# Designed miniproteins, single chains, continued (4): the designs that were tried, part 26

Each design is a single chain, and the fold is of that chain. pLDDT is the mean over its residues in the fold that is shown.

## One batch from the design tools (miniprotein)

Design m12934
Fold by ESMFold2-Fast:
Structure m12934 (fold): chain A 85 residues (1-85)
Amino acid sequence: MEAKQQAAQLKATGLARAADPKTTPDTLERARGLKDLGDQQGAQLKKDPSHKEDYQAVQISTDAYGEVADAAEAELARRAAAEAA
């Protein structure tokens, strides 16, 4: 339960940061790195039934990081297009 609330808070904070006009390429790379780490940890946890709750928590966090990465990429692309015009 706490892990799900923490993941939701991370997603909300990350999405707000990604949509910020001052978001940086570091924000995107950090979110992508966390998603990759989450995918790797999730794959390992999935092999062990005793870690089912940990696997679910990692999946929720990994999905949240993926959404943050997508939002940051979109904002950076928007700025690049604006600067090119």
Scores: mean pLDDT 72

Design m12935
Fold by ESMFold2-Fast:
Structure m12935 (fold): chain A 74 residues (1-74)
Amino acid sequence: MAERVRELIEEAKEAEKKGDYEKAAKLYEEAARLMDQTAAELLAQGLITPEQADSIRAEAERLREKAKKLKEKA
């Protein structure tokens, strides 16, 4: 899961560098979605603390905000 999130962010950065803002936004949103799902699952299993889950969700929200700004440029 963490590896897939990193892959999506790397792909999003590459798309952004090429000016493909629509693709970059989609990839950032997908990464954020996976981060939220992973945080919820790990928290439910007791593998992370609520504070760690909140940190992951905050990062996901930052990716969504970035995606929103990229959509405005597209």
Scores: mean pLDDT 82

Design m12936
Fold by ESMFold2-Fast:
Structure m12936 (fold): chain A 80 residues (1-80)
Amino acid sequence: MRLEELAEEAVRHGEAAVRALAAGDLAAARAHDERALAALKELVELAEKEGKEELAKEYLGRVLEAARRLAEELGVVPQE
């Protein structure tokens, strides 16, 4: 399913962005964050078109939870 593929892409790039931040590589972190946000934007737009907003909300929650858990493990705080 396209929505699941977009969610998986967002998780991969979101986690990569957090790892880059932990390593102090701000350029790589920004590049991965942009790709994660692009995937999330496509996911939301597609879900709205298909009337699957609740499913999109579930995927958004999973993507955010994955990034947050990794950020906590690596001692990275998402933007203050």
Scores: mean pLDDT 80

Design m12937
Fold by ESMFold2-Fast:
Order: sequence, then structure tokens, then C-alpha cells
Structure m12937 (fold): chain A 88 residues (1-88)
Amino acid sequence: NLTKVYAERGNLYLELKQYSLAIEDYTKAIELDPSFALAYLGRGKAYFELKQYSLAIEDFNKALELDPENEAAAYYRDKALEELAKLK
């Protein structure tokens, strides 16, 4: 499954704090399967770490749309909203 390979490599880049490479791989996973909630969650986390909170919120909202019970996506969305509010 090519979608899963990109997502798994994205997860490894995220763990290594190589956020731009993680975003690239998660974006490829999303292009291959736009319903892959975990790829949106992972890309959102990478955007969050890069302090790109608006982009992170979009991806976390999409992850929750696809998987409403994803507690991690809800948690990170709320954190991104808190951080974005501090910048205004």
C-alpha cells in the first residue's frame, strides 16, 4: 500500500523532527488517499511544530471529519487554536 508507505515515512520524519519532509510525505499519502485520516493528523502535527497553526487546524479538522472519535486530532486542534489565539 503506497499510501501507507508515505504515511509511515512521514511518521519517521516527524519523530526525527524533520517537519518539512514529514509534510511532503503526508501530502503524498493524502494525494493517494484523501480519506486517510491519519495522514491529515500527522501533517497537522508537523504544521503545529512549525508554528503554522492555521494549516494545522485545517488538517486536524479534516482528520476529525473523517474520524470524529480521534482524541489526538481533537487534542491537537484545541492546542493549535490556543496557540493561534496568543498570536492575535
Scores: mean pLDDT 89

Design m12938
Fold by ESMFold2-Fast:
Structure m12938 (fold): chain A 65 residues (1-65)
Amino acid sequence: MTRKVAAEIRMMAVAIEAGGSLKIEEEDGKLVVTIHHEDEAARERMKEEIRKIAKEFGIDVEIKD
């Protein structure tokens, strides 16, 4: 398992716990994460948690919603 796969699994857990979903794609060595949730405040919390995970794993991330 690569560091990227471990980070993706943790990001997916954030989405599941929040009751939302996300799409993860790889582009030029970074992860492009598209977040889906009906609630704006939940989307902002998901973005913040995903940024923290990316920083913890040393991975560049671009977040979309």
Scores: mean pLDDT 81

Design m12939
Fold by ESMFold2-Fast:
Structure m12939 (fold): chain A 87 residues (1-87)
Amino acid sequence: SKDIEVEKFIAENKVIKIERVKTEDGYYIPVYIPNKEVFAKLSPEKKKAVIDYLIKYYEDLLKRAEVAGHKSAVEFYKKKIEEIKKI
């Protein structure tokens, strides 16, 4: 599938980095974001594929958080999707 091809490309080229974000309750959560240096070198087509993949990833997490009633997680994922869309 196209998504599997994008996942393989991301892994092989280290296009996504993991940042640890500290929550108000003192826990660290992993946040998947584009590696700016690597991402900047991608073609427009590859940039779009990576952004679309990240949006789908966070939309799935958002849907799961909504079903579970995790309001803080829902707000976090909505904000993250909007930030990614602005790239």
Scores: mean pLDDT 76

Design m12940
Fold by ESMFold2-Fast:
Structure m12940 (fold): chain A 121 residues (1-121)
Amino acid sequence: MEEKIENIKLLAQRTIDYLQELLDKAIEAVREGNTEEAKKLLEQARNVAIGSMAYLKALGDEYGEEVKKAAEEAIKQVRDAFNKGLDRVAEIARQVGHEETAKFAEELKKKVDKDADELIK
C-alpha cells in the first residue's frame, strides 16, 4: 500500500517536472517569435498531462480507496501545474504580441480541465 502511494507521488512529481521543462521551452519559443514550435510544445505538454492523469486514474481504480485518494490528489497536482504553466505562456505571448498563441494556450487549458474533471468522477 505505502509503496504504491509513494510510486504515485514520484510519478506525479516526474510528470510535473517534465511539464515544467516543456512549458519553459514553449515560453522561450514564444519570446523568439517561433509560435509554431511553441504550439507543438504546448500540444506535447497536453498529451503528457492527459496521459499521466489517465494512468494515475487507472492505478487508483485498481488498488482501492487509499491509492485512489492518492491518485486523485496527484491528478489535481498535475492539472494545477499544467494550468499555471499555460497561464504563464498566455501572459508572455500577449506581452510579446502573439495573441493567437495566447488563445491557443487558453484553449488547451479548457480541454485539459474538461478531461481532468471526467477522470476525477
Scores: mean pLDDT 86

Design m12941
Fold by ESMFold2-Fast:
Structure m12941 (fold): chain A 85 residues (1-85)
Amino acid sequence: SKDAVVKRLFGISASEFKKELQKLSGGKKKVTIDDIIELVLKYIEKGISEEEKELLAKSLEKLAEKSLVITGDEFLDTLVEVANS
């Protein structure tokens, strides 16, 4: 599930991750890829596997190719899509 993937990578729920992104954006619906990278680096679990690092890298690359600004839901949906591929 989305929540399971997010908790494994960041130690927080999907809803909490989106709330933190909303804080970085000043309450805006969309954030930059750089905002997402900042939040990822802040919350990333110290013990994540090499496969989980690849999942994050691939997801961020895919998002950067699509748009300069994205929603938190687009980021989390991309993580789940890549994890299930």
Scores: mean pLDDT 79

Design m12942
Fold by ESMFold2-Fast:
Structure m12942 (fold): chain A 92 residues (1-92)
Amino acid sequence: SGVEEALERLERATTPEERVEALLEAARNASPETVETTLRSAELGLDRATTPEELEAALRAAMAALRASTTRDQILRGIGLVLRAIGLLLDF
């Protein structure tokens, strides 16, 4: 799936620009069937972010995961990632 390919690209990414592209691809391809992979992509993006552009892309992936979420656990994890991304952006 597009989200699995995006996660693989994100894991292999060596530059901020590559991480932004991978995160935006993960966000675009988010669906209820791939929400776990989209949540993982957002989390990894936040963990590796070194620029505000990476944080904004990770926020977009987290919001896409939240929108695709169908369980309370997924929704709460998605909210947590969105709040983490906003907090990190404010500290930049």
Scores: mean pLDDT 90

Design m12943
Fold by ESMFold2-Fast:
Structure m12943 (fold): chain A 66 residues (1-66)
Amino acid sequence: MREKYERARELIRRATEAERAGNYGEAVRLYREARRLLREAREVPHSDEMIRLVDERIRRLEELLR
């Protein structure tokens, strides 16, 4: 469980870097992978909060890609 949470945090970090570089499609892909891992790691405290933040980020980026 913690390993999936830590990997999700690393993916969020990479997604943020892709977003800053203007690579919105790559950022969305990385955020979606992170969200999947966070859902599998829901036993870890604060994972639900992280899922909400990631979902909000994905929504904003998808609006930019429309």
Scores: mean pLDDT 79

Design m12944
Fold by ESMFold2-Fast:
Structure m12944 (fold): chain A 63 residues (1-63)
Amino acid sequence: VLDEIRELIKKADEAYKKGNFKESAELYRQAAELARQAGHTDLAEVFRRKAEEFEKKYQEKKK
């Protein structure tokens, strides 16, 4: 699970660097869910907040 979370975060960071905030937000949401299922609730909340932050950036970009 941790290796899977690491790969999701790596892909999310790459998407963010390309300005693909929606993709980055979706990848962080997936990482949050995996962390939650693995019992890493604090880590899941961190990733959930990152996903919300990137979703807001995506919404602002569309406006």
Scores: mean pLDDT 79

Design m12945
Fold by ESMFold2-Fast:
Structure m12945 (fold): chain A 90 residues (1-90)
Amino acid sequence: MAEAEEAARRGDVETALRLLAEAADAAAATGTEEGLREARELALRAAELAEEAGDRAAAAQFLGAAAQAAERLGEREEAAELRARARELA
């Protein structure tokens, strides 16, 4: 049934979001410019996946993480834009 397939797909999404979050945190923890860029990219991918899955709260959380990485990179305008998008989802 379509609902059973959707539930299984949700399980895969939850696992993917967890792995992306762990990878983003590890990349950010390096404190390097390359690590911060990777953390931002991973967080943005997680936000997109969460939004596609209809999880607006998770998407807002990951956009916040991406904004934090952008801020640490000195990309203030991008960080502000990402935070504004996160607020619209919350």
Scores: mean pLDDT 80

Design m12946
Fold by ESMFold2-Fast:
Structure m12946 (fold): chain A 62 residues (1-62)
Amino acid sequence: MVSKARELLREGKRKLEEGDYEAAMRLFGEALKLAEKSGDQKEVERAKKGLAEGQKGLVKKK
């Protein structure tokens, strides 16, 4: 079983691995919204960490 938020978290992680930080942040942002609606605190925390990693990647890429 996989939630939509969990699916978005996986795709966001793939985008981070590809160096597509803009797409990763978009996917983690959507995952965060869904995780907040479902009350899944672990998915919320993972989405927040993904957003932080995407932000750091964008800064470092410049």
Scores: mean pLDDT 80

Design m12947
Fold by ESMFold2-Fast:
Structure m12947 (fold): chain A 57 residues (1-57)
Amino acid sequence: ATPEVLAKAEEARAQMSPERLELLRVIAGQLRAIGDAVQEGLKEGYIPPATPETRPV
């Protein structure tokens, strides 16, 4: 564990504008939710990767 490296990463985030930080946080949250849903679907085999839907069934 190197807390010095983690502290520098946090300083970089603090130097960003508040508006940009808020947008990045929202986007990151949505991407995590999508990733979690894909993992669940792959385990069951309901959601195959990169499959376009041609018809609603």
Scores: mean pLDDT 65

Design m12948
Fold by ESMFold2-Fast:
Structure m12948 (fold): chain A 55 residues (1-55)
Amino acid sequence: MIDSMVKTGLLAVEQGLVSEKGALEGVYQSAEAWEGPEGAKKAKELLEKKLKKLK
């Protein structure tokens, strides 16, 4: 589930639908609702790492 949320956020940034900051905030909120605060932190961290690799 976290991986799917991160992938969706990454695709939204790649397509120019949201800013990097907006995607990170959205993924954190979504992951917190489904996985709790620890899941939210993990999802945000994973998305940040993937965004840093985005060209």
Scores: mean pLDDT 77

Design m12949
Fold by ESMFold2-Fast:
Structure m12949 (fold): chain A 58 residues (1-58)
Amino acid sequence: DEELERLLEEADRLATRYYVLTGDLETTKAIGEEMREARRTGDLELARRALERVRELL
């Protein structure tokens, strides 16, 4: 799914940036787990939620 991969790629880039800036491993891990679940299930809404969550942290 092109849209799913696009959302997860963007979320991954932002989560990496968040980790580099903050060193917050717990929050970064939680976002990573949400992204893995979205990829496993094909859940576009979960992927969008993970992306929005990391955007709000930056």
Scores: mean pLDDT 83

Design m12950
Fold by ESMFold2-Fast:
Structure m12950 (fold): chain A 97 residues (1-97)
Amino acid sequence: ELLEAEMRAGAAELALATLLSVARRTGEVDVDLALRVARRAREAAAALEALGETERARALLEYTADVLDELARIAEATDPEGAARLRAEAEALRAEA
């Protein structure tokens, strides 16, 4: 269970890092994909928390929120509605951390 939770957390972290790397290189943000990855990160954090990995779960939620805020900053000029959705999710994640 812990290995599975950590593998899910690592997959979400890699996906977030990849989304951010692509956004920085292209100026394009896939908002719907970013929100789906954030949901997977939230699920992984919940699994980690249930296993007593409280600090790891909190770190995952904070990292996800930070990436969403940066994606929102990149998206702001071309997709202000998408940027607002990303910022709202980042605030929700920080409240859960």
Scores: mean pLDDT 90

Design m12951
Fold by ESMFold2-Fast:
Structure m12951 (fold): chain A 59 residues (1-59)
Amino acid sequence: MEERLKEELEKGEKALAEKNYLEASRHFNQAARLALELGDTERAQEAFDKAVEAAKKAM
């Protein structure tokens, strides 16, 4: 689970760099869910914030 969290964060950051904002939002949202499953509410909140910011850029 921890490895998947890191992979989703990396995919989100890569998508942001490529200006694929909707894809970035999806990956950060998945990372937030994985962090929540690990009980890490702080990392989950950070990932959710990144997902929302990416989604706004996609609009």
Scores: mean pLDDT 82

Design m12952
Fold by ESMFold2-Fast:
Structure m12952 (fold): chain A 89 residues (1-89)
Amino acid sequence: SEEEVLERLRALLRSQGASEEEIELAVEFWRRVLSRLSPEEREVLLRLAEKVLDLLEAGQVPQASDFTEAEKEALKKAGPIVQEVIAEM
């Protein structure tokens, strides 16, 4: 779920020494990005995020070969939305 992914993101960032203010800003940022995606695009991006979190939590570096073409396409579509949200925050 979205909330599960965002909680895992909080835990990862906290483990890397981020402040609680930085963590909440990052979570708010990703909530805004996800809210602007279609339901289908959101589902693909959340599954991509789960895969990335699984790899990072296992101490592995995500590689291009770990991702499907649909996941890579979803990431490309999210790029402009990410830039729009950055400009608004």
Scores: mean pLDDT 81

Design m12953
Fold by ESMFold2-Fast:
Structure m12953 (fold): chain A 57 residues (1-57)
Amino acid sequence: GLMEELEKLRKELEKLLKEGRYDEANKLLVEHGFRENLTEEEIKSIVKLMSQALASR
């Protein structure tokens, strides 16, 4: 379901952030409807919001 897809996306984004692969993290987010040229801080904020959304289900 959507929550399972969101958890999978969050896990991949956290992995990319941990590895310093910000360009790949941004590309993955663009594939899911986000804009290009997200900063590291913006990507981290998106991942935090995803984690909060998953926790509030």
Scores: mean pLDDT 81

Design m12954
Fold by ESMFold2-Fast:
Structure m12954 (fold): chain A 75 residues (1-75)
Amino acid sequence: DDLERARELIDKAEAALAAGDYETAFRYAQEALRYAMRALKEAETREEILEAIGLAIRAIGLQWEAGRKLGRSPV
C-alpha cells in the first residue's frame, strides 16, 4: 500500500544519502512524499493519519538535506 511504499522509498533515500548519491536520494525523497500524502488522503484511522504525517515529515527532511547538498534547496 501507499504507507509501505513511502517507507520503502524513505529507506532508499536514506541509503542513497549515506552513499553520497544526493540526486538519487532527492528523487526517492520526492516520491516518498507523494506516497505519504496519498496515504494521508486514504487514511481511515488516527494511527494511519499520524503515520502518514510522520512519513511526510521524514520525506520532506530527506528532500531538504539531499537538495541542500545539490544546491537545489534555499541556502
Scores: mean pLDDT 83

Design m12955
Fold by ESMFold2-Fast:
Structure m12955 (fold): chain A 60 residues (1-60)
Amino acid sequence: SMEQQKIFFEASLTTLRMGKLNGMPKEEYDKQKKKLLEEAKKVSPEIYEYTKKLLKEIEE
């Protein structure tokens, strides 16, 4: 369902954020970030916009 997909991408972004806090190299972070956004985009426009919004919040 759409709600399950939102939970999945939120969890994935949380994992990525934790990786960054634990010393993940910038290049790896940027690569995983780009891959997550492309995966969200392939699921649906709604999941893509939701994931972009969350990513923007964790980067600010």
Scores: mean pLDDT 84

Design m12956
Fold by ESMFold2-Fast:
Structure m12956 (fold): chain A 54 residues (1-54)
Amino acid sequence: MSKEELDEGVDEALARMAANVLKKQGASPEEIKEELIRLGFSEELAERVAREVA
């Protein structure tokens, strides 16, 4: 419930930060998604953030 909401916000912020670093390195959206999954983010969050940051 509220914990899920907080967890979602925190994970999104961290994933966006990681995605922005990868984007600066020239990573494609696909590569950003794969790296976020490797870092422990959920597949759904990784796909969403990679799409938004690209």
Scores: mean pLDDT 75

Design m12957
Fold by ESMFold2-Fast:
Structure m12957 (fold): chain A 74 residues (1-74)
Amino acid sequence: HMTKEEIKARLEALRDEVRAMLPHASPELRAQLETMLKGIDIVLENLDKLSLEQQEYILGQFEAGLAWLRAQLA
């Protein structure tokens, strides 16, 4: 399983990727990307309140969501 440090680093990398996508997104996709950014920020702020298993699960959900959004932009 991933360490807390690895999970944090991957969430921060996802946040940076979403920020990079914003200027190229349609208004509809931009709203979805901004919602994802807010969600990532909330999780990063509250990471210490979550179990390692909860952190891994949430990371997986964000990774899946971003993969879907990338497909919409391509």
Scores: mean pLDDT 85

Design m12958
Fold by ESMFold2-Fast:
Structure m12958 (fold): chain A 68 residues (1-68)
Amino acid sequence: SFGARLRALAAELSRDPRLRVELRGEDTLVISGDISVERLTGLALRLIGELPDARVEVAGNTITVTGR
């Protein structure tokens, strides 16, 4: 399920101590942290490729992933 994929992704990303990863409900993942815009953009592009059934939004230093 989408929620299972988000939980697995959250667990993987939480291994990076520079990232703060938050699951909201069953379909939303919020990623923020003390990370450069270049690295944040790279992560957002990776998420767009891995989760084509999700909406990926970038605002400042925060990435929000939401199920469509």
Scores: mean pLDDT 80

Design m12959
Fold by ESMFold2-Fast:
Structure m12959 (fold): chain A 61 residues (1-61)
Amino acid sequence: MEEEIARLKARIDELVAEARRLAQEHKTPDGDLPLETVRRLHEIGKEIQDLLDKLEALEAA
């Protein structure tokens, strides 16, 4: 269980870092993000939420 919790936390950290990198790398001078980048950030957000739900379930057990 502790290894699983550690893996979930590590995966969340990786996704947060990826989202931050994508937002920074694809920021235009006027602050807009490309639609493809926005879609990827939305997908990352969903994956983070799913992982947080799993983490909460494991910590509650």
Scores: mean pLDDT 77

Design m12960
Fold by ESMFold2-Fast:
Structure m12960 (fold): chain A 92 residues (1-92)
Amino acid sequence: SMAIDEAVERLKRAAAERGGSAEVEVEGSRLRIRLSGLSPIQITALSLWLIGLELDGAKVEIKIEGDQLEVVVDGLTDAQIVQVLQAITSLV
């Protein structure tokens, strides 16, 4: 999807502008994102937002190591993948 590709590139640029990086993989309804170079405040904000997404019925797996956060979200539509990418971009 062009919309997904554009959202991925925006997230990668936002992360790089903050001195970090973002890797994104989309496999059907599954979205995997790995972020690095995050501050403790960014990790907290991202974690709280992702917990909210799980409470809304999404399947969310989060792994935090130092300044890195990896998240896997499953059961998403293409439109929901774009929304998740846009939300994460706003929090990095």
Scores: mean pLDDT 86

Design m12961
Fold by ESMFold2-Fast:
Structure m12961 (fold): chain A 77 residues (1-77)
Amino acid sequence: REQAARIAEATLREAKRFLDEGDYDMAANVARLGAVQAEKLGVPETAEHLRKSAEAAKNGDGETAIEHLERAVELAR
């Protein structure tokens, strides 16, 4: 669980950096990779929100992408 929280927090930081730079494709890719790692660590709820963040970022919805990243961190704790 603590490892999943660290992955979610790192994913949030990296994805937010790309969203701030306007690089929505890279933000989506970072969130998708974070989801794969969270799933491997046995935290499917965190993985689901990271996948939703990736989809929102790919659609150009940075606000929704950030909300899902923050929720993923909360659920990983």
Scores: mean pLDDT 82

Design m12962
Fold by ESMFold2-Fast:
Structure m12962 (fold): chain A 60 residues (1-60)
Amino acid sequence: KREEAERRLREAERRFEHGIKLAEQNLKKGLMSQENVDAMKKTAELLLRRRREQLAREVA
């Protein structure tokens, strides 16, 4: 129960970390705006909050 939700959270966290790193590199190359990078970071935070909420529901 908890372990499965934690695994999904870790998987999502890794995917977002990778995506954000690529976005930061694209920003340096002029291929992406700072606004887009900030939006991606906020989206990642919201999705991770959703995953954490799912974990809380499974252990409550």
Scores: mean pLDDT 76

Design m12963
Fold by ESMFold2-Fast:
Structure m12963 (fold): chain A 58 residues (1-58)
Amino acid sequence: MFEEANKKALDIINQAEKEAAGLSDKKKQQQLVQQATAEALRIIGDAIDEEIARRRAE
């Protein structure tokens, strides 16, 4: 279900935020968080598309 994918995506973002907190360069911190956010959105999008397809077939 997409709700588990959503939690996984949030964990990726939270992990990147914690890693960024260890960096002294704020620009690198923002790039890390943005990269993680983009990947999280991909995971959520794929899960939503799959759920919609299954829901329509059922």
Scores: mean pLDDT 77

Design m12964
Fold by ESMFold2-Fast:
Structure m12964 (fold): chain A 68 residues (1-68)
Amino acid sequence: MEEIKKRVEELVELARSYGREDLAEALQKFGDELIEKVKKGEISPETALKLLDGMLEALRRQREREEA
């Protein structure tokens, strides 16, 4: 659970560092919903981490393209 919260925090902070405050808010809401689904047993913690890792990589790739 704590690791999931850390990943959500990293994703939100990364979006804010790009000047994407609206995206950061959307990602925080998504992360909060994901945490609730894990608490309800609808998604495993491992699956949640995989989803967050994928989003983090996609966001980093998008930023690299925008800078190029």
Scores: mean pLDDT 78

Design m12965
Fold by ESMFold2-Fast:
Structure m12965 (fold): chain A 90 residues (1-90)
Amino acid sequence: MTLTATGKLVDPITGKTYELKATIDVDTETATATVTNLETGETAKILDTELRSEYNPVTKKLVYTVSVTFQPVENPDEVYEATAEAEVDV
């Protein structure tokens, strides 16, 4: 089963918005991700991708969180983290 998750980060130095798009394959426990500057369309360099899952007993949903560490295009000496979440009913 495949899930999609999206997240956004505003660069505190440039004020520009980055969008994280993640595709989660729950059968293989893998995620693929892209981080894009929404104003320029440029893709940032991804340094690390982490996939986590947690059951929420209040909503009775399984929450997948993708955390991506990346270098922004305009400031490659910096390292930022963006997160995206997807939920499924269990």
Scores: mean pLDDT 80

Design m12966
Fold by ESMFold2-Fast:
Structure m12966 (fold): chain A 55 residues (1-55)
Amino acid sequence: IAEVLREKGPLTAEEIAKLTGISLATAQRRLDRLVAEGVVVKEKEGDKTLYRLAP
């Protein structure tokens, strides 16, 4: 997931799931963990939640 975010920039959980071939539920769980660990940040953009790598 972190590599995909580095290459593609800010993405939704649905986009990450599609690009990595994992389920949406799995992508969401992994993203939630990465956000809790400070590796990834959530950005709200309108009706969408985007995820990107933290510096």
Scores: mean pLDDT 77

Design m12967
Fold by ESMFold2-Fast:
Structure m12967 (fold): chain A 82 residues (1-82)
Amino acid sequence: SAMELARRALETAKEALEQAKRGNNSVSEAIGAALSAIGARFEAELALRNSKDEEAIRLAEEAIRIAEEAIKEAMENLRKVK
């Protein structure tokens, strides 16, 4: 269901953000965090498009915001491993 997608996306996005905030000491770790966050954003966008439930929409929007922050953090870490 859209609610299940939104909840899963939010959980994945939060995990990706926490991993990225820890600094990701390797290119592999930074790429992994970015890919996880991109996947979470996709699932959240899918949930948002397929739901008319206000709670599911709210969770999906939060998941998108957290995923975008996680992508930004992971990409910043990737730039530092030059």
Scores: mean pLDDT 79

Design m12968
Fold by ESMFold2-Fast:
Structure m12968 (fold): chain A 120 residues (1-120)
Amino acid sequence: SEAEELLKKAKELAKEGKYEEALPLYKKALELLERTLGPDHPEVARAKLELGKLYALLGKYEEALPLFEEALEILERTLGPDHPEVARAKRELGLLYKMMGKYEEAEPLFEEAERILEKA
């Protein structure tokens, strides 16, 4: 699909450190995935996590935060709260809070992620 091709290209650019070039490709891929799969699909959540990570790498925490929060909500609703993919999303959100200096918000996310992953 067009979204898959855009995600592949965006991921290649991000691996090369070309974050500003990868950004519009991830944004377009996300828009297409939301249109084709609906806004609550796990693939949409995964695209939001990738875009959020890219914003975080660029220091754009205001843009990153809602993407991580929305992705986590989608994954919890679609996969269940104890799914390993939910644990990974919680860890990523915790890392973002830590980067922002919000350690009190980060700590429970790391604890919840570890609790989920202990079963793996």
Scores: mean pLDDT 88

Design m12969
Fold by ESMFold2-Fast:
Structure m12969 (fold): chain A 75 residues (1-75)
Amino acid sequence: SKVSKIVGVGLLLVGADLEYQLEGKDMTEEVRKALSELVSEEVAEEIVKIWEEHRETDSDKATLEAVKLLEKALE
C-alpha cells in the first residue's frame, strides 16, 4: 500500500540519519537504491537531495520534506 511504502521510507531515512550521527556511516547510496525501487531515478535524486540539504541542520525537516515528495510521486 502507499502508506506502507511511505512508512518504510520514513523508517529508512531515520535509520540512515542515526547511522550517520552515531557511527559516522553515510547511508546515502542505500537510501537512493531503496527509493529507486519505488519511484523514478529523477524523483529518487530529488528526494535524496532535499534530505541531504537539511539532515545536518534539521533532520526532522529533512525526513518530512523527503516523505512529502515521495507521497506526491506515489499518486
Scores: mean pLDDT 77

Design m12970
Fold by ESMFold2-Fast:
Structure m12970 (fold): chain A 58 residues (1-58)
Amino acid sequence: AEAEAQARAGEIGDRYLPAIRAANETLKKNADKPDDEALEAASQAGVETYRRLLAEEA
């Protein structure tokens, strides 16, 4: 189900698993909110984590 789709995405983005996890975690916490708001929050969390990973690598 949902977990399987996320596992496949994880295989492609293995290097960026922390960003994927951050987005998924945020989406879960905002499941009670409208899709628009939940997706926006999840996207923000994922992008922020991704940017930090890129900055660390320089």
Scores: mean pLDDT 69

Design m12971
Fold by ESMFold2-Fast:
Structure m12971 (fold): chain A 68 residues (1-68)
Amino acid sequence: ASAEQAEIFLRHEMEIAEELARQGRYEEAIKTLEGAIEAGKILGASEETLERVRRRLEEVRRKKEEAE
C-alpha cells in the first residue's frame, strides 16, 4: 500500500481510539493504537505519522492512569 493509504488508515484508527477513550474504554483504545502502529509499520507509514500515533497512545495511557 502507498504511504497515503497508510496515513488514511492510521488517521481512522486514531479517531476510533479517541471515541473509545471518550467512552472510558481505555484498554480497547490502547490495543487499537498498538495494533495500528504495528500495521502502519508493515504498510510503510512515514516515521512522522507513526510518531503521531505513538503520541496519541501515550495520551490515552495517561488518561487511563488519571481515571484509575
Scores: mean pLDDT 83

